# Designed miniproteins, single chains, continued (4), part 8

Each design is a single chain, and the fold is of that chain. pLDDT is the mean over its residues in the fold that is shown.

## One batch from the design tools (miniprotein)

Design m12246
Fold by ESMFold2-Fast:
Structure m12246 (fold): chain A 69 residues (1-69)
Amino acid sequence: SMPRSSLSGSKSALDAGADTVSASRGGREAGRQAQQGGDVEQMTRAARQAGLDEDSARSMGESAYRSSQ
């Protein structure tokens, strides 16, 4: 199952207009960065690399980071 930070990030990206598959991939990668002590920029970058646009990736990264703190 996904870590809490990954779930929070995925929901945020879906709310921002990302599709379910992209939100799931981005959430998993952002959650990994969150567990490794990454910052918002690292989580946003991971979400963009998973196929999210800048706005969705930023929303996901901020949500995942906040949930991990």
Scores: mean pLDDT 67

Design m12247
Fold by ESMFold2-Fast:
Structure m12247 (fold): chain A 80 residues (1-80)
Amino acid sequence: APTLEQVRALAAAFLETVARHAPDDPELGRLVGEFVRRLNAARTAEQVVAVVLEFIARLKELLPELAPLLDAEEQRLRAA
């Protein structure tokens, strides 16, 4: 199984990838910042996954144009 550090790094890379799709969006920047702080506070791999799933849910409400990318990532996380 991956370590907490590995899961956190993958989650951070996902958040960074999402931010790159809308780099000039201040609301996306705020949301990413909020969830990066929550990822840093996570103490287990399960908590990291829960934080990312909540981030995906919030993103689908704010940026519905990203839904195809978000649906693919959610499916990947739920399969793990």
Scores: mean pLDDT 76

Design m12248
Fold by ESMFold2-Fast:
Structure m12248 (fold): chain A 71 residues (1-71)
Amino acid sequence: KKLEEIKEKLKEQIRKLNPDWSEEEIEKIVEEKIKEVLDGLKNAKALVEELGEPYSDEEIEADIKAFLEKL
């Protein structure tokens, strides 16, 4: 649910900057951007997998928030 809230806020920001874009186009861009961030973070979390612990949803959420705050 919290990841969806982050996506929703990002959608609203992009929509305000591009009011002529459709909601579907905005949603796809947001999802693609979040996926790119997650794919990038996967390499940084290789040590977690090596230690036998999975990359959790909480860690993903925290890393996305940190990334978005830098924007």
Scores: mean pLDDT 65

Design m12249
Fold by ESMFold2-Fast:
Structure m12249 (fold): chain A 90 residues (1-90)
Amino acid sequence: EAEKAAKEAIELAKKALEAAREALRLADAGDAAGAAAAVARAEEALAKAEEALKKAKEAGASRELLLEAEEEIGVAAVALGFASVVAARV
């Protein structure tokens, strides 16, 4: 269960990063509605990733998986922060 939660956190963080990147592409294209929708998807995925990471920590997942999940969440959070600012400018 702990390992599963950690892997779910990693996958959700990767989905959040993909959505954040899509938001930047849509913003560059002038698609304000598409960019906003992609930001919302990234926010939802990142929130779920953080919940999964919390469960993984509580369940005693390996240090290696927890570090990977924390790294992926961190990357996604930074990308989402930037994408949110850019999308708001469209």
Scores: mean pLDDT 87

Design m12250
Fold by ESMFold2-Fast:
Structure m12250 (fold): chain A 65 residues (1-65)
Amino acid sequence: SVEEEIARHERQAEEDRKKAEEYGKLANDPSLSPEERRNAAIKSVAYRLRAVGHEVEVWLLREKA
C-alpha cells in the first residue's frame, strides 16, 4: 500500500539523518586523523542528501494518494 511505502521511506530518511549526524560528529573529532575526519564529513553530506531524497519521495507519494 501507499501508506506502507511512505512508512518505509520515512524510516529510511530517519536512519539516514541519524547516520549523517553521527558522521558529522566524527568529522569534528580531534582524536581522528585529518583523512578520517574528511571521509566522515563526506559521508555525513552523502547521508543527508539520501535522507532528503527519501523525504521528497514521501512528498510525491502523498501527492498521488
Scores: mean pLDDT 89

Design m12251
Fold by ESMFold2-Fast:
Structure m12251 (fold): chain A 90 residues (1-90)
Amino acid sequence: SKLEEIIKKERELLELIKDPNATIEELIEKAEELKKLTEDDEVLYLLYENLIKYLEWTKNQSEEEQKEAKESIAEYIEKVIEWLEKKKKE
């Protein structure tokens, strides 16, 4: 299902965020894939659009601020995955 594909891509994004060698550009690329998958869901589409904007801003910040941003985003994505998994069980 499309929901299962979204959850799979969200887990890939989370793994990438937790990788200290992953660049902000790689995170933006994965978020763009998720945005494209969610074109028919206005709430999720806006969520990924805003995430991309935040990551683009983060790219111009210090390495320490980029690390802090990654940690905050990881916590948020974990909550989104939990919410999507609950929706799948309904």
Scores: mean pLDDT 83

Design m12252
Fold by ESMFold2-Fast:
Structure m12252 (fold): chain A 83 residues (1-83)
Amino acid sequence: MQTLSEEEREARIEEILAKGGVAVETSEEDGVVRTEIWMRIDGEVKKAVIEANAEEVRFEGAETEASRRALEEAERVREMLAA
């Protein structure tokens, strides 16, 4: 299981982004699913955070194609938890 320090986590994300990839990390605690997304666009690193629970979906950060797809999935998760 991933027990990386913040420095180790940042270094790994930077390596993924340097290769033109999208870095995605998902965690769950107490019925809240949190997804963090990093992507490089036009030389800039864009970050988005999505949190879903039974009551709401929260979106914060940059709107990218990857973050929009994750938001759609998060809305489905919220609907399932609200049932």
Scores: mean pLDDT 73

Design m12253
Fold by ESMFold2-Fast:
Structure m12253 (fold): chain A 88 residues (1-88)
Amino acid sequence: MDSPADRLSLEAETLTSLARMALALGDPELAVRLAEEAVRAAREAVAAGGSPEVLADALETLARAHEAAGDREAAERARRLAEAARAA
């Protein structure tokens, strides 16, 4: 069955993996863009009944991307949101 939660979770997981690959290749700007798209898809997935862990993973990846890009404040915000998502 092709549910909105399943489709959005797959999109978020795919974008999170691509963001991690961008970080490994030394492209933090691309990693931030991909991780922001992953967070969007993950938030929509959770709203549709998906797992908060998908959102937590996307937010943790966004935090790493911001840190690699030199934005410590954005990285700290994303880490706090990831912890909140896992606690829910």
Scores: mean pLDDT 87

Design m12254
Fold by ESMFold2-Fast:
Structure m12254 (fold): chain A 104 residues (1-104)
Amino acid sequence: SPIEKLLADLRAEADNLAALLARHLPELAPAVARAQALLDQFIAGVRQGAPKSQLQAIRDQLDAVLDEILAAANRRLTDPILLARITVLASGIRFTTDVLVKLV
């Protein structure tokens, strides 16, 4: 299913982001945990056929937590390549969740 492929890509992007943050910004663990909980709710919602409005509300909350993570990364990281990698992964999560909301 195209949706299941997008859900797999979303999980992979999130796992890669979480691994980089755990290694380089372990103090962000509470924000990462909130993002993971919201992502789990989003994926479950897609699979259960939740209304588009509910999926969008979860996505908006996830975007707010990703903004917190990116703001902290920008303040604390001096490595521009690492910051770019984190930014690309966060943008991938944003893109994939937007596409999923539009497909349901």
Scores: mean pLDDT 91

Design m12255
Fold by ESMFold2-Fast:
Structure m12255 (fold): chain A 74 residues (1-74)
Amino acid sequence: MSEEYQKELNERGRELERLGEEVPEVRQDLLDAGRSIRSLGDVGKQYPLLLSSYRRAGDELYREAERVREAALK
């Protein structure tokens, strides 16, 4: 289960990095968000009782990054 959560967060982080390549104006922000989400997976593995909190933080960061990307496309 922890490995699945780490994999999920890693995949979301990689997706943001890929999306950043399509929108140069916010590429750095999306890359940083992607790396942060992946790091949350590693931290969650070390502190399994807090894993649900780290998952929520990753989800919030991903959603904010998507909002930033959408704004940059306008």
Scores: mean pLDDT 72

Design m12256
Fold by ESMFold2-Fast:
Structure m12256 (fold): chain A 74 residues (1-74)
Amino acid sequence: SEAEQLAKRRELQAEMMERLRAAIEAGASPEEIAAIVEENQKRLLEAGLMKEQEGARASPELLARLARHELARA
């Protein structure tokens, strides 16, 4: 169902954001950050969730900056 797809997408996004936050906190390289984002995008695509978010595909750089912004706020 659509609700199940939304729940799964939120779950995968939350896991990605946690991994990005932990990686940035540990001083991960830009390459490592990009790999985390790319892996999450592949998972979303395999689950058919990427089709619901075609125009909102964020770059690895943008997602890394969002995670850093959350760290700075904390």
Scores: mean pLDDT 69

Design m12257
Fold by ESMFold2-Fast:
Structure m12257 (fold): chain A 70 residues (1-70)
Amino acid sequence: MEEGYEALERKRELLARGETVVPELSEEQREVVEEIARKLREIGDKINEYLTAKAAGDEEAAEKAAKELE
């Protein structure tokens, strides 16, 4: 039942291993970071489609992916 307990235990283990502790982010800052991560993932997916098409010699698919990146 305790999802919070699991998270606390992981944090405790990381501290015991001498891992770097990231400062607490405000809810506003966390939302911004998540939004940026989401956008970067979408861009990454499109870039991967373009690169995969180029590697395969599929010029039509590469052109389509490049157009979506604009």
Scores: mean pLDDT 67

Design m12258
Fold by ESMFold2-Fast:
Structure m12258 (fold): chain A 71 residues (1-71)
Amino acid sequence: DLSREIQLLVLEGNVEAAREKLLSLVPEVAKELGLDAEEVREKVEVALEQAAKMAEEIREKGLLEEAKEKI
């Protein structure tokens, strides 16, 4: 349920905690996918930035609880 935990952190605006958890997985994911760890890290950072922006929009529209229930 790590994916769910990370999504909740992003939705709540705790992007730093979500980043820390995702970056701790980068070496393992890079090895499994046969990619460079730096490349995976860059993709994770871009994805987190986009997810954080979407999460902020969800919070501003009052949809936070609905989004949490769907995770």
Scores: mean pLDDT 79

Design m12259
Fold by ESMFold2-Fast:
Structure m12259 (fold): chain A 116 residues (1-116)
Amino acid sequence: SEEIEKTKNNLIAEIKSLIAYHKQLLKENPSFYHELSIKALEKVLKLLNEGKYDEAAEVLEDLLNFQKKYLGENHPDVATTLNLLGYVYKLQGKYDEAIKSYEKALAIRKKLNDNS
């Protein structure tokens, strides 16, 4: 449907921007985390272009679990990955899971604002 294609195209654009961001950070301060994030996000882009939404969700869930352990559960990158998962769940028709993922991302962003 037109709505699914628009959601997919917006998600692809957001992921491309996030890859560019991690590539910039990797040039400024080399880190295993940024290299891992780039590889995971590039794999997600490929899977989204192939319509493999279940596999794309699995890659993002693995990235999310790594980020929570490496950066902490309330890190901005965790909120960003939760938002991306919300879009992928929406593409899968998993609307309740998408809403929960967006709400978790929002809760992290609120905590970050309250501690600033």
Scores: mean pLDDT 88

Design m12260
Fold by ESMFold2-Fast:
Structure m12260 (fold): chain A 99 residues (1-99)
Amino acid sequence: SLAEEISKLVKEYLEQLYELAKKYKEEYPEAYKEMEEFMKKVEEFLKLPLEEREKKVKTEEDKSALELARIIKGELEEYSEEEKREMLKELQEVLEKAK
């Protein structure tokens, strides 16, 4: 199912960033909080019955989103921990400016 594949890839991608955010939570507390809240929303989406999830992703645009999610996941797997940490730092700075 396309909905299952999208859900799995999004979860795996976010889990990688969330685990890194946990590691650096004292340095980037706003980034950690944002990632934690976003993970909660993803988990709530995954609790929906498959039929309801499929209703939300039944388009050609959603297929493109799946391909993009696969590319992002692959790119993230190639990123060093230092590069991923820089991403968290940038997120922290954006969130601090939004206050």
Scores: mean pLDDT 67

Design m12261
Fold by ESMFold2-Fast:
Structure m12261 (fold): chain A 107 residues (1-107)
Amino acid sequence: MMSEMEFGVALVHLAVLRSIARRHKAEKAVALVDRKIDEVQELLKNASKYKPEEALELNKKLVRDATLGVLKALIAEGAPKELLLTFLKNSSLPEEERKELLELIEK
């Protein structure tokens, strides 16, 4: 994949996260995603400096960190349990992080 495509895909994932956070009025989660979108936009401007493999790994880390941060912020702001469980189920987070978040949601 071209590095620009990888960063473009990350922006789509972040846009979905922002829409979810905004719908539930999770202001801290929206602010977190906006910061991550700005970071990806900066990377996209410099995409030609990255090999496709490097861009893919960086995108996985950025999307993972954003997903984890948004879920924790949504939990803290009292988002509906069904939304949090559905989001976690469809996330590509590692098992350890998924278990931690599930414990926070199930409380």
Scores: mean pLDDT 75

Design m12262
Fold by ESMFold2-Fast:
Structure m12262 (fold): chain A 81 residues (1-81)
Amino acid sequence: GLAELRAEAERAINRAYDLIRQALEVAPESQLLRVIGLGLQVIGLEIDIERALRAGDEASARRALAELEGIVRELERIIRS
């Protein structure tokens, strides 16, 4: 339901911001602009998720959440490299 999806989205958004903060501290200078770009994408997806949830559009919220999870995986790869 919407409540469970909202809780899942909140956890994913918080995880993404934590990873951006970590990546900004540990990433080499060559990756810094990429990390900034990923951070801007996270902000856009947070807005998209909130708009979808407000509209009761679970399908759009789940699509935006899947994109956010992709960014989380990319940030984890940057931090581990």
Scores: mean pLDDT 89

Design m12263
Fold by ESMFold2-Fast:
Structure m12263 (fold): chain A 74 residues (1-74)
Amino acid sequence: SLEEIRELQLAIQEGKLTLAELSKLVEDYFKKIKSEEDKEALEQVRKAYEQKGFSRRQILEIELAKAAEILLKG
């Protein structure tokens, strides 16, 4: 739900999630995205930030934020 996505964003912002938990949440939210174009956009975001030298944790947090944004838009 919308409320669950917002609560998740707060948990990410507070830095309380492990890398394993972040990775699983990215995978779960990625699977909820129905549009192939949105899935490809999310993949490109990951690659772009990886190339910029961001940490794995920072990349996962960015991916979750983008996946949540897509799902919040409907």
Scores: mean pLDDT 75

Design m12264
Fold by ESMFold2-Fast:
Structure m12264 (fold): chain A 118 residues (1-118)
Amino acid sequence: MSLEEAVRRAAETLRRTAEELRELAKQAEEAGDFELAAQLRNLADGLEIAAEEIERLLEEGKYELAAELAIIALDNAAYALTVLAKQAEEKGLFELAERLRRLAEELEAVRREVEEAV
């Protein structure tokens, strides 16, 4: 995989994850967990901002800087998802916790793809 291709995939994955987190936030809210819903929406907003900045750097031909930002964003997001999954599990929201853990694993896999392409 080229560095450009790996970083573009990272930005696309961050955007897709943000959309899924917004749907999971609705589920948390329907379950009565407004705090978890707010945390999921805040994370989604952060992932969308990171994706936009990565895409901007790619358009400017700054592939190494785009890769560095992608690695940082994916690592931070995977960690945040793991923390939120634990919170969901502690509240008995086991299906939500499993989905959040699956997203974290996907982000970690994409992060490794970017690191291997550098």
Scores: mean pLDDT 90

Design m12265
Fold by ESMFold2-Fast:
Structure m12265 (fold): chain A 65 residues (1-65)
Amino acid sequence: SAEEKKEALKEKMRERMKAIKDRAPLSVQIAKRVAAMQASFEVTKLVGIDEADKAMTEVSKEFAK
């Protein structure tokens, strides 16, 4: 479902943000970025880019506090 894809996107985005915060090796950061982008594309196909952006922004705000 679209909701399942949005939750998957949020999880991939959390992994991406954690890799950046923890200064993981560049290869790991790139892999997590690609995974988040693929998940974002799947959400965009189902419910549009605004919903994908909202989900990613919610996760980014978790790391900005």
Scores: mean pLDDT 83

Design m12266
Fold by ESMFold2-Fast:
Structure m12266 (fold): chain A 81 residues (1-81)
Amino acid sequence: SAAQQAAIAEVETYAAIAKQEVLESDAPEEVKEEFIARIDELKAEAVARIKAAKSQEELDAVVAEFKAGLTALMKEFEAKL
């Protein structure tokens, strides 16, 4: 649906921004690879849940949970710097 496509686009946009922040950081290559993989895992899980969602409420919840998870992951990344 159009709502699912919009939710996927939002998830992909936030993941891309987070990955760019990781890549542009001064972190060691191994740490960058670890966090990029974890961002991709969060994105893949969110996209799968969006595709399975049956209501706008479920879509909104998945996107909100993804953003919260991504924020927590990026705080963990910053603590490694």
Scores: mean pLDDT 88

Design m12267
Fold by ESMFold2-Fast:
Structure m12267 (fold): chain A 98 residues (1-98)
Amino acid sequence: ARELLETPVEELLEKAREYLEKAKEGDLDALTRAAIYLQAAKARAYVERRFDVLPELEELEKELYEIMKKLSEEQREQIRRDATPVVREIAELAEAIL
């Protein structure tokens, strides 16, 4: 999580897109990773005031949500369980540097 906030937003977006495409093929681990990279990219964009990338972030978040809607409640709970601790750490670190 900490290393993700030191990563350029462009690289985080590239990784988010890569894992989101794998998630569309049914890879639930890739979906978890896509969610984490998207949250890191969003936090990094706000910290660096890279508002030019926010429209792309919104589109990717919408795609992530569309995939999540097609999952069972059990699958969504598993992804939330795996992603939530990392997402919270990213949010806490971003708040500390804002």
Scores: mean pLDDT 79

Design m12268
Fold by ESMFold2-Fast:
Structure m12268 (fold): chain A 85 residues (1-85)
Amino acid sequence: MTEEEREALREKVRQEVRDFLRAWGYSDELADAVAEAFYQALLEGKSPLEIARAVIQAAEDVLGRPLSPEEEFRLMLFAHLFYQS
């Protein structure tokens, strides 16, 4: 993957994560942290489950609390759908 392709992927992930989480009323700070974790996990070739774990951890770090089961499900669903696209 070229540097230009990496930048394009990072921008795409950030935009899609922001659009998704903004629809659920989450902050841009949380969306940016989730997007960065997602992007890094994709570059590392992680599985959908490992990507989901990374984005859940990033969201919990920003919020300073564990996610609810509903919040975890939303992030897992987003990660799974993005990975399959």
Scores: mean pLDDT 78

Design m12269
Fold by ESMFold2-Fast:
Structure m12269 (fold): chain A 88 residues (1-88)
Amino acid sequence: TAPVPLTPEQRARLEELEKRMEELSKKYDEAVKNKDFETALKIAEEMAEVIAEYRRILRPDLSDEEIEQMKENGIEYVKKVLEHEKKL
């Protein structure tokens, strides 16, 4: 399937989001390794927002409510993972 044509503004935003995600992913891994679960959760919340913005650009088929639900579910999942890591 051919990619849907993106506006120059949408393309620039996607590049920004991809760089932000790479940076956040690295910081998240470092925070988890250091057992800094408060920082890890804050980073995960920022990552979830980046993913939501990415979906708004690339998935016009999804409603704002569906994207928000996916974001909330992602954050809740990370909270459970971090609670498990804290107990180890």
Scores: mean pLDDT 82

Design m12270
Fold by ESMFold2-Fast:
Structure m12270 (fold): chain A 96 residues (1-96)
Amino acid sequence: DTDKMLETLEKSLENAINAKDPLEAEIWLSMAQISFSVMVLMLPKLPKEEAKELLERAYKILKEAAERARKAGKPQEIIDTLEELAEEAKKLLEEL
């Protein structure tokens, strides 16, 4: 279920950005990366239109998370990771 996958990604990113403990932030960021990787692995199994919608929504979630992290003064490494994931989503969308 693509909606559940997107919800898991968004919640993991929110938890990473809101975490006060650096280790907790790293764990949630890792969960977000795993969720995104699972989405990418599922793309070939989805109809083209569903794959496009999934990537467009993932891209938006990742870009919004990067902006929230930047405004919250989170470490640059977190912001860079989020921007890299967003760029990967955009590249995959362009290749569809």
Scores: mean pLDDT 87

Design m12271
Fold by ESMFold2-Fast:
Structure m12271 (fold): chain A 58 residues (1-58)
Amino acid sequence: SKAEEIIKQTREELKKLGATEEYIESAVGGLEVAAERGATVEQLEQGKEEILARAKSS
């Protein structure tokens, strides 16, 4: 699904940014929970942007 693709892409981008394994698991876990609760593709993409912005700022 598109949700699974966004989650996978988020994990890959966080690895490229050198994010910690703990942060990656927390962030990806949050997106998985949001998807289970019926979050739209657009909401998941917004979540991805927020996650990546925090990784760059830390």
Scores: mean pLDDT 82

Design m12272
Fold by ESMFold2-Fast:
Order: sequence, then C-alpha cells, then structure tokens
Structure m12272 (fold): chain A 61 residues (1-61)
Amino acid sequence: PKPLITEENVENALATMRSMPPQAARAMAEDFIAALEADDRTPEEFKRRGIERARELIAEA
C-alpha cells in the first residue's frame, strides 16, 4: 500500500500494544515510532498522532 500508516493502522497498533505485557508493549511502541519517523510518505497528521499516542502508552507503562 502507498502509505505506511493510516488512522486505522495507528488504532490497531495501539490496541495490540495495550493487549501485550508492558515490556513487549514498550518495544512495539518504540518500533512503531521508528517506523513512522522513517517514512516521509506517511501523512504528517497521522504520523504525529501515532507518535503521540505511542509515547503516551510508553509513559503509562
């Protein structure tokens, strides 16, 4: 697919992270943030929201 991340992808990733143990969730969140940062093709708004939500998840762990 053209974009790496969509709003649905963000929601799905966060739901997956929340269902995982804290250590695994943090690792997945780090990978998610790195993936969003790696591709400029991803819409900036989706990228920012995804990163923010992943960071919130890490902060709560």
Scores: mean pLDDT 71

Design m12273
Fold by ESMFold2-Fast:
Structure m12273 (fold): chain A 113 residues (1-113)
Amino acid sequence: DIERLYEEAVKTTADFLRRVAEKQGISLPDELLEEAAERIVRALLSGDREKFLEAVSEVPLLTRKDGELLWRAVFDGDEEAAKELAERLGVPLEEVNRLVEVLRRLIAAKKAA
């Protein structure tokens, strides 16, 4: 079950990055988006905020500030951080909320294991 949640989190993160790239008019290969998504999800699962922010800032589409907002949305349930992230990236709030929900489910499953 946790393995399937991990796969879902990576896929959802990669799909999110693809939508951000489209909104910014940037074309990136799916392989690079998948690799970036894996690094972000793995860093998030480490529980190390600095490693997570570093992984996010390595993605050409995202800044350290975007990582800070995503971290707060996932770990603190900060709905205002999710809204700010959506506005910054030019994506619907529903897309950010979907990503946050998937990531939160994975974190909860890891804590239960």
Scores: mean pLDDT 87

Design m12274
Fold by ESMFold2-Fast:
Structure m12274 (fold): chain A 92 residues (1-92)
Amino acid sequence: GAEKVRKWMESKMSEEMREAAEELARLAEEKGLPAGGVEYAFLLLAEEVGVEEAKRIIENAINNKISEKDLEIIREVESKLEEIKEEIEKFV
């Protein structure tokens, strides 16, 4: 269930990653975006590209300032996002 997904996220999150996720969730709420979805997207990106780069990309997306470089990074991660999604669905 959702509890297993939360524990998986916690096991993958450093303190730095958690702080960044919380900041991005707050920014998402201010823009009327789904905070949980934004946090999840950030965690998936951070696991692949690191906390700093993932935070930058998600902040750009929230502010409608996404660059072509940001899109290229997202596309490179998309193939792994499907694998991560399938893995998570095994716990739900």
Scores: mean pLDDT 70

Design m12275
Fold by ESMFold2-Fast:
Structure m12275 (fold): chain A 65 residues (1-65)
Amino acid sequence: MSEEEIINYLMEEYGLSEKEARSIINFVKNNNTPESIEHIKLALKRRGLSDEQADEIINYVKENL
């Protein structure tokens, strides 16, 4: 799946901005260690997403990149 398709999905499903979606994709591409993934989850949770939603977002990006 293209990065643009992932961005559009994250914006539609979770209400993320294009900039936020691109930042998540770039972070996962460059920093997909367990520690980096936990850091992304914490950032998403601080934005107001649930732990489950953060996991869904990260898993979707990993599976579709």
Scores: mean pLDDT 79

Design m12276
Fold by ESMFold2-Fast:
Structure m12276 (fold): chain A 77 residues (1-77)
Amino acid sequence: SLVELARELVARRGDLAAEGDPSDFHPEIQKQLEAAGLPPVNLRHLAAAAMRRQGLSDEAIAEALGMTPEEVRRLLA
């Protein structure tokens, strides 16, 4: 679930999970995360975590989300 991915990302990356532009935060997703006791999480970062779980390469995730492969590796290591 998105909440499980967010929990994993927050536990592993803390500040990076919440980093980014306000436009990358979805109010309804943030509300669900708050209900689960989690801080706000960047939706693009959640998407990256979901894509990794689907087996996409760091390069494919970077291309899909407008990130560098280095950013993806740092976020999802």
Scores: mean pLDDT 74

Design m12277
Fold by ESMFold2-Fast:
Formats: C-alpha cells, sequence, structure tokens
Structure m12277 (fold): chain A 65 residues (1-65)
C-alpha cells in the first residue's frame, strides 16, 4: 500500500516532468530564447525532479526492506 502510493507519486512526477519539459520547450521556441537558457531551464527542472525521485527511492527501500 505505502509502496504503491510512493510509486504512484513517482510516476506522477515523471509524467509532470515530461509535460513541464514539453511546455518549456514550446514556450522557448515561440519566444526565441537562447539554446543556453533553454538548456538551463530544462536542467533545473530535471535536477529538482531527480532530487524528489531520489528521496522517494530511499523511502521505498526503507519501507520495503
Amino acid sequence: SMDDRISDFRDRLDRRRDRIRQQVRDDHDRMNFSDQQRQQSLDYIDSRIDGVGRNMERVIERQSR
């Protein structure tokens, strides 16, 4: 049950990441942002989501093991 909730939360974060990345790319394309700034924005999003994902993995491992 708890593992299911954490896994579901992680899947939701992954789907949200994909959606945010897509919207950011679409916005940057329309606004003619530089490649560097576009990449920095995507890297920032990835870093934040990776951090949350890492924390979720630790919680899952603790509860499952």
Scores: mean pLDDT 77

Design m12278
Fold by ESMFold2-Fast:
Structure m12278 (fold): chain A 75 residues (1-75)
Amino acid sequence: SLEEVLEEIERLTEEIKKSTDPKEIGDLVQRVHDLAEEAKARYPEEAELLDARLGEVIGLAMEKQLEIKEKEKLE
């Protein structure tokens, strides 16, 4: 269901927030992307919501990866 897809995206988003590994963050983003694309095919009327969720996850992941890189530069 759409609800299960949104719950899975939220779960993966929380894993991104807790991750300290840029590779793991990249892998998690790819999983969210794949879920959103499959969900858009099944629920085209929800494409705007799914695109918004994907955009939020990508933005969060980029910010998290930047934070990790900035921390490395301070050492």
Scores: mean pLDDT 82

Design m12279
Fold by ESMFold2-Fast:
Structure m12279 (fold): chain A 120 residues (1-120)
Amino acid sequence: SVEEIKKVLAETYGKILETLDPLYVKLKETDPESAKVLSEMLDEIRKIFAETIEKIEKSSVEEAKKIAIEALERILEKAREAHERILELTDDPELKKLAEEALEKIEKLIEEAKKKIKEL
C-alpha cells in the first residue's frame, strides 16, 4: 500500500538523521565549513522526502514505488556529493573516517529501503 511505502520512507529518513547526528556534532565543533555542507545536504534531503510523500499520496501503488525508489537514489546522490565535498575541506583523518562510515551506513539504509519498497 501507499501507506506502507510512506512508512518505509519515514523510517529511512529517521535512520539517516540518527546516522548523521554524531558527525554533525563533531563537524560543528572542529570544521564549520564541513558542518555547513552537511547541514545543506540535510535540508535538500528533507525537501526530497517531503516532495516524495506529497507525490506518492496521489499515485497508484506501482507509481508510488517507482517515485520512492527514484527519490532514494537522489538522496544517495546528495549524500555522496556532500561526502566528496567534506573530504576536500578537511585534513583531519578522524573526520574523514567518520564521514566515510556515515556514507557507508547511508548506502546500506538506502539499499534496504529500496528492497523493502520493491517487495511491497
Scores: mean pLDDT 89

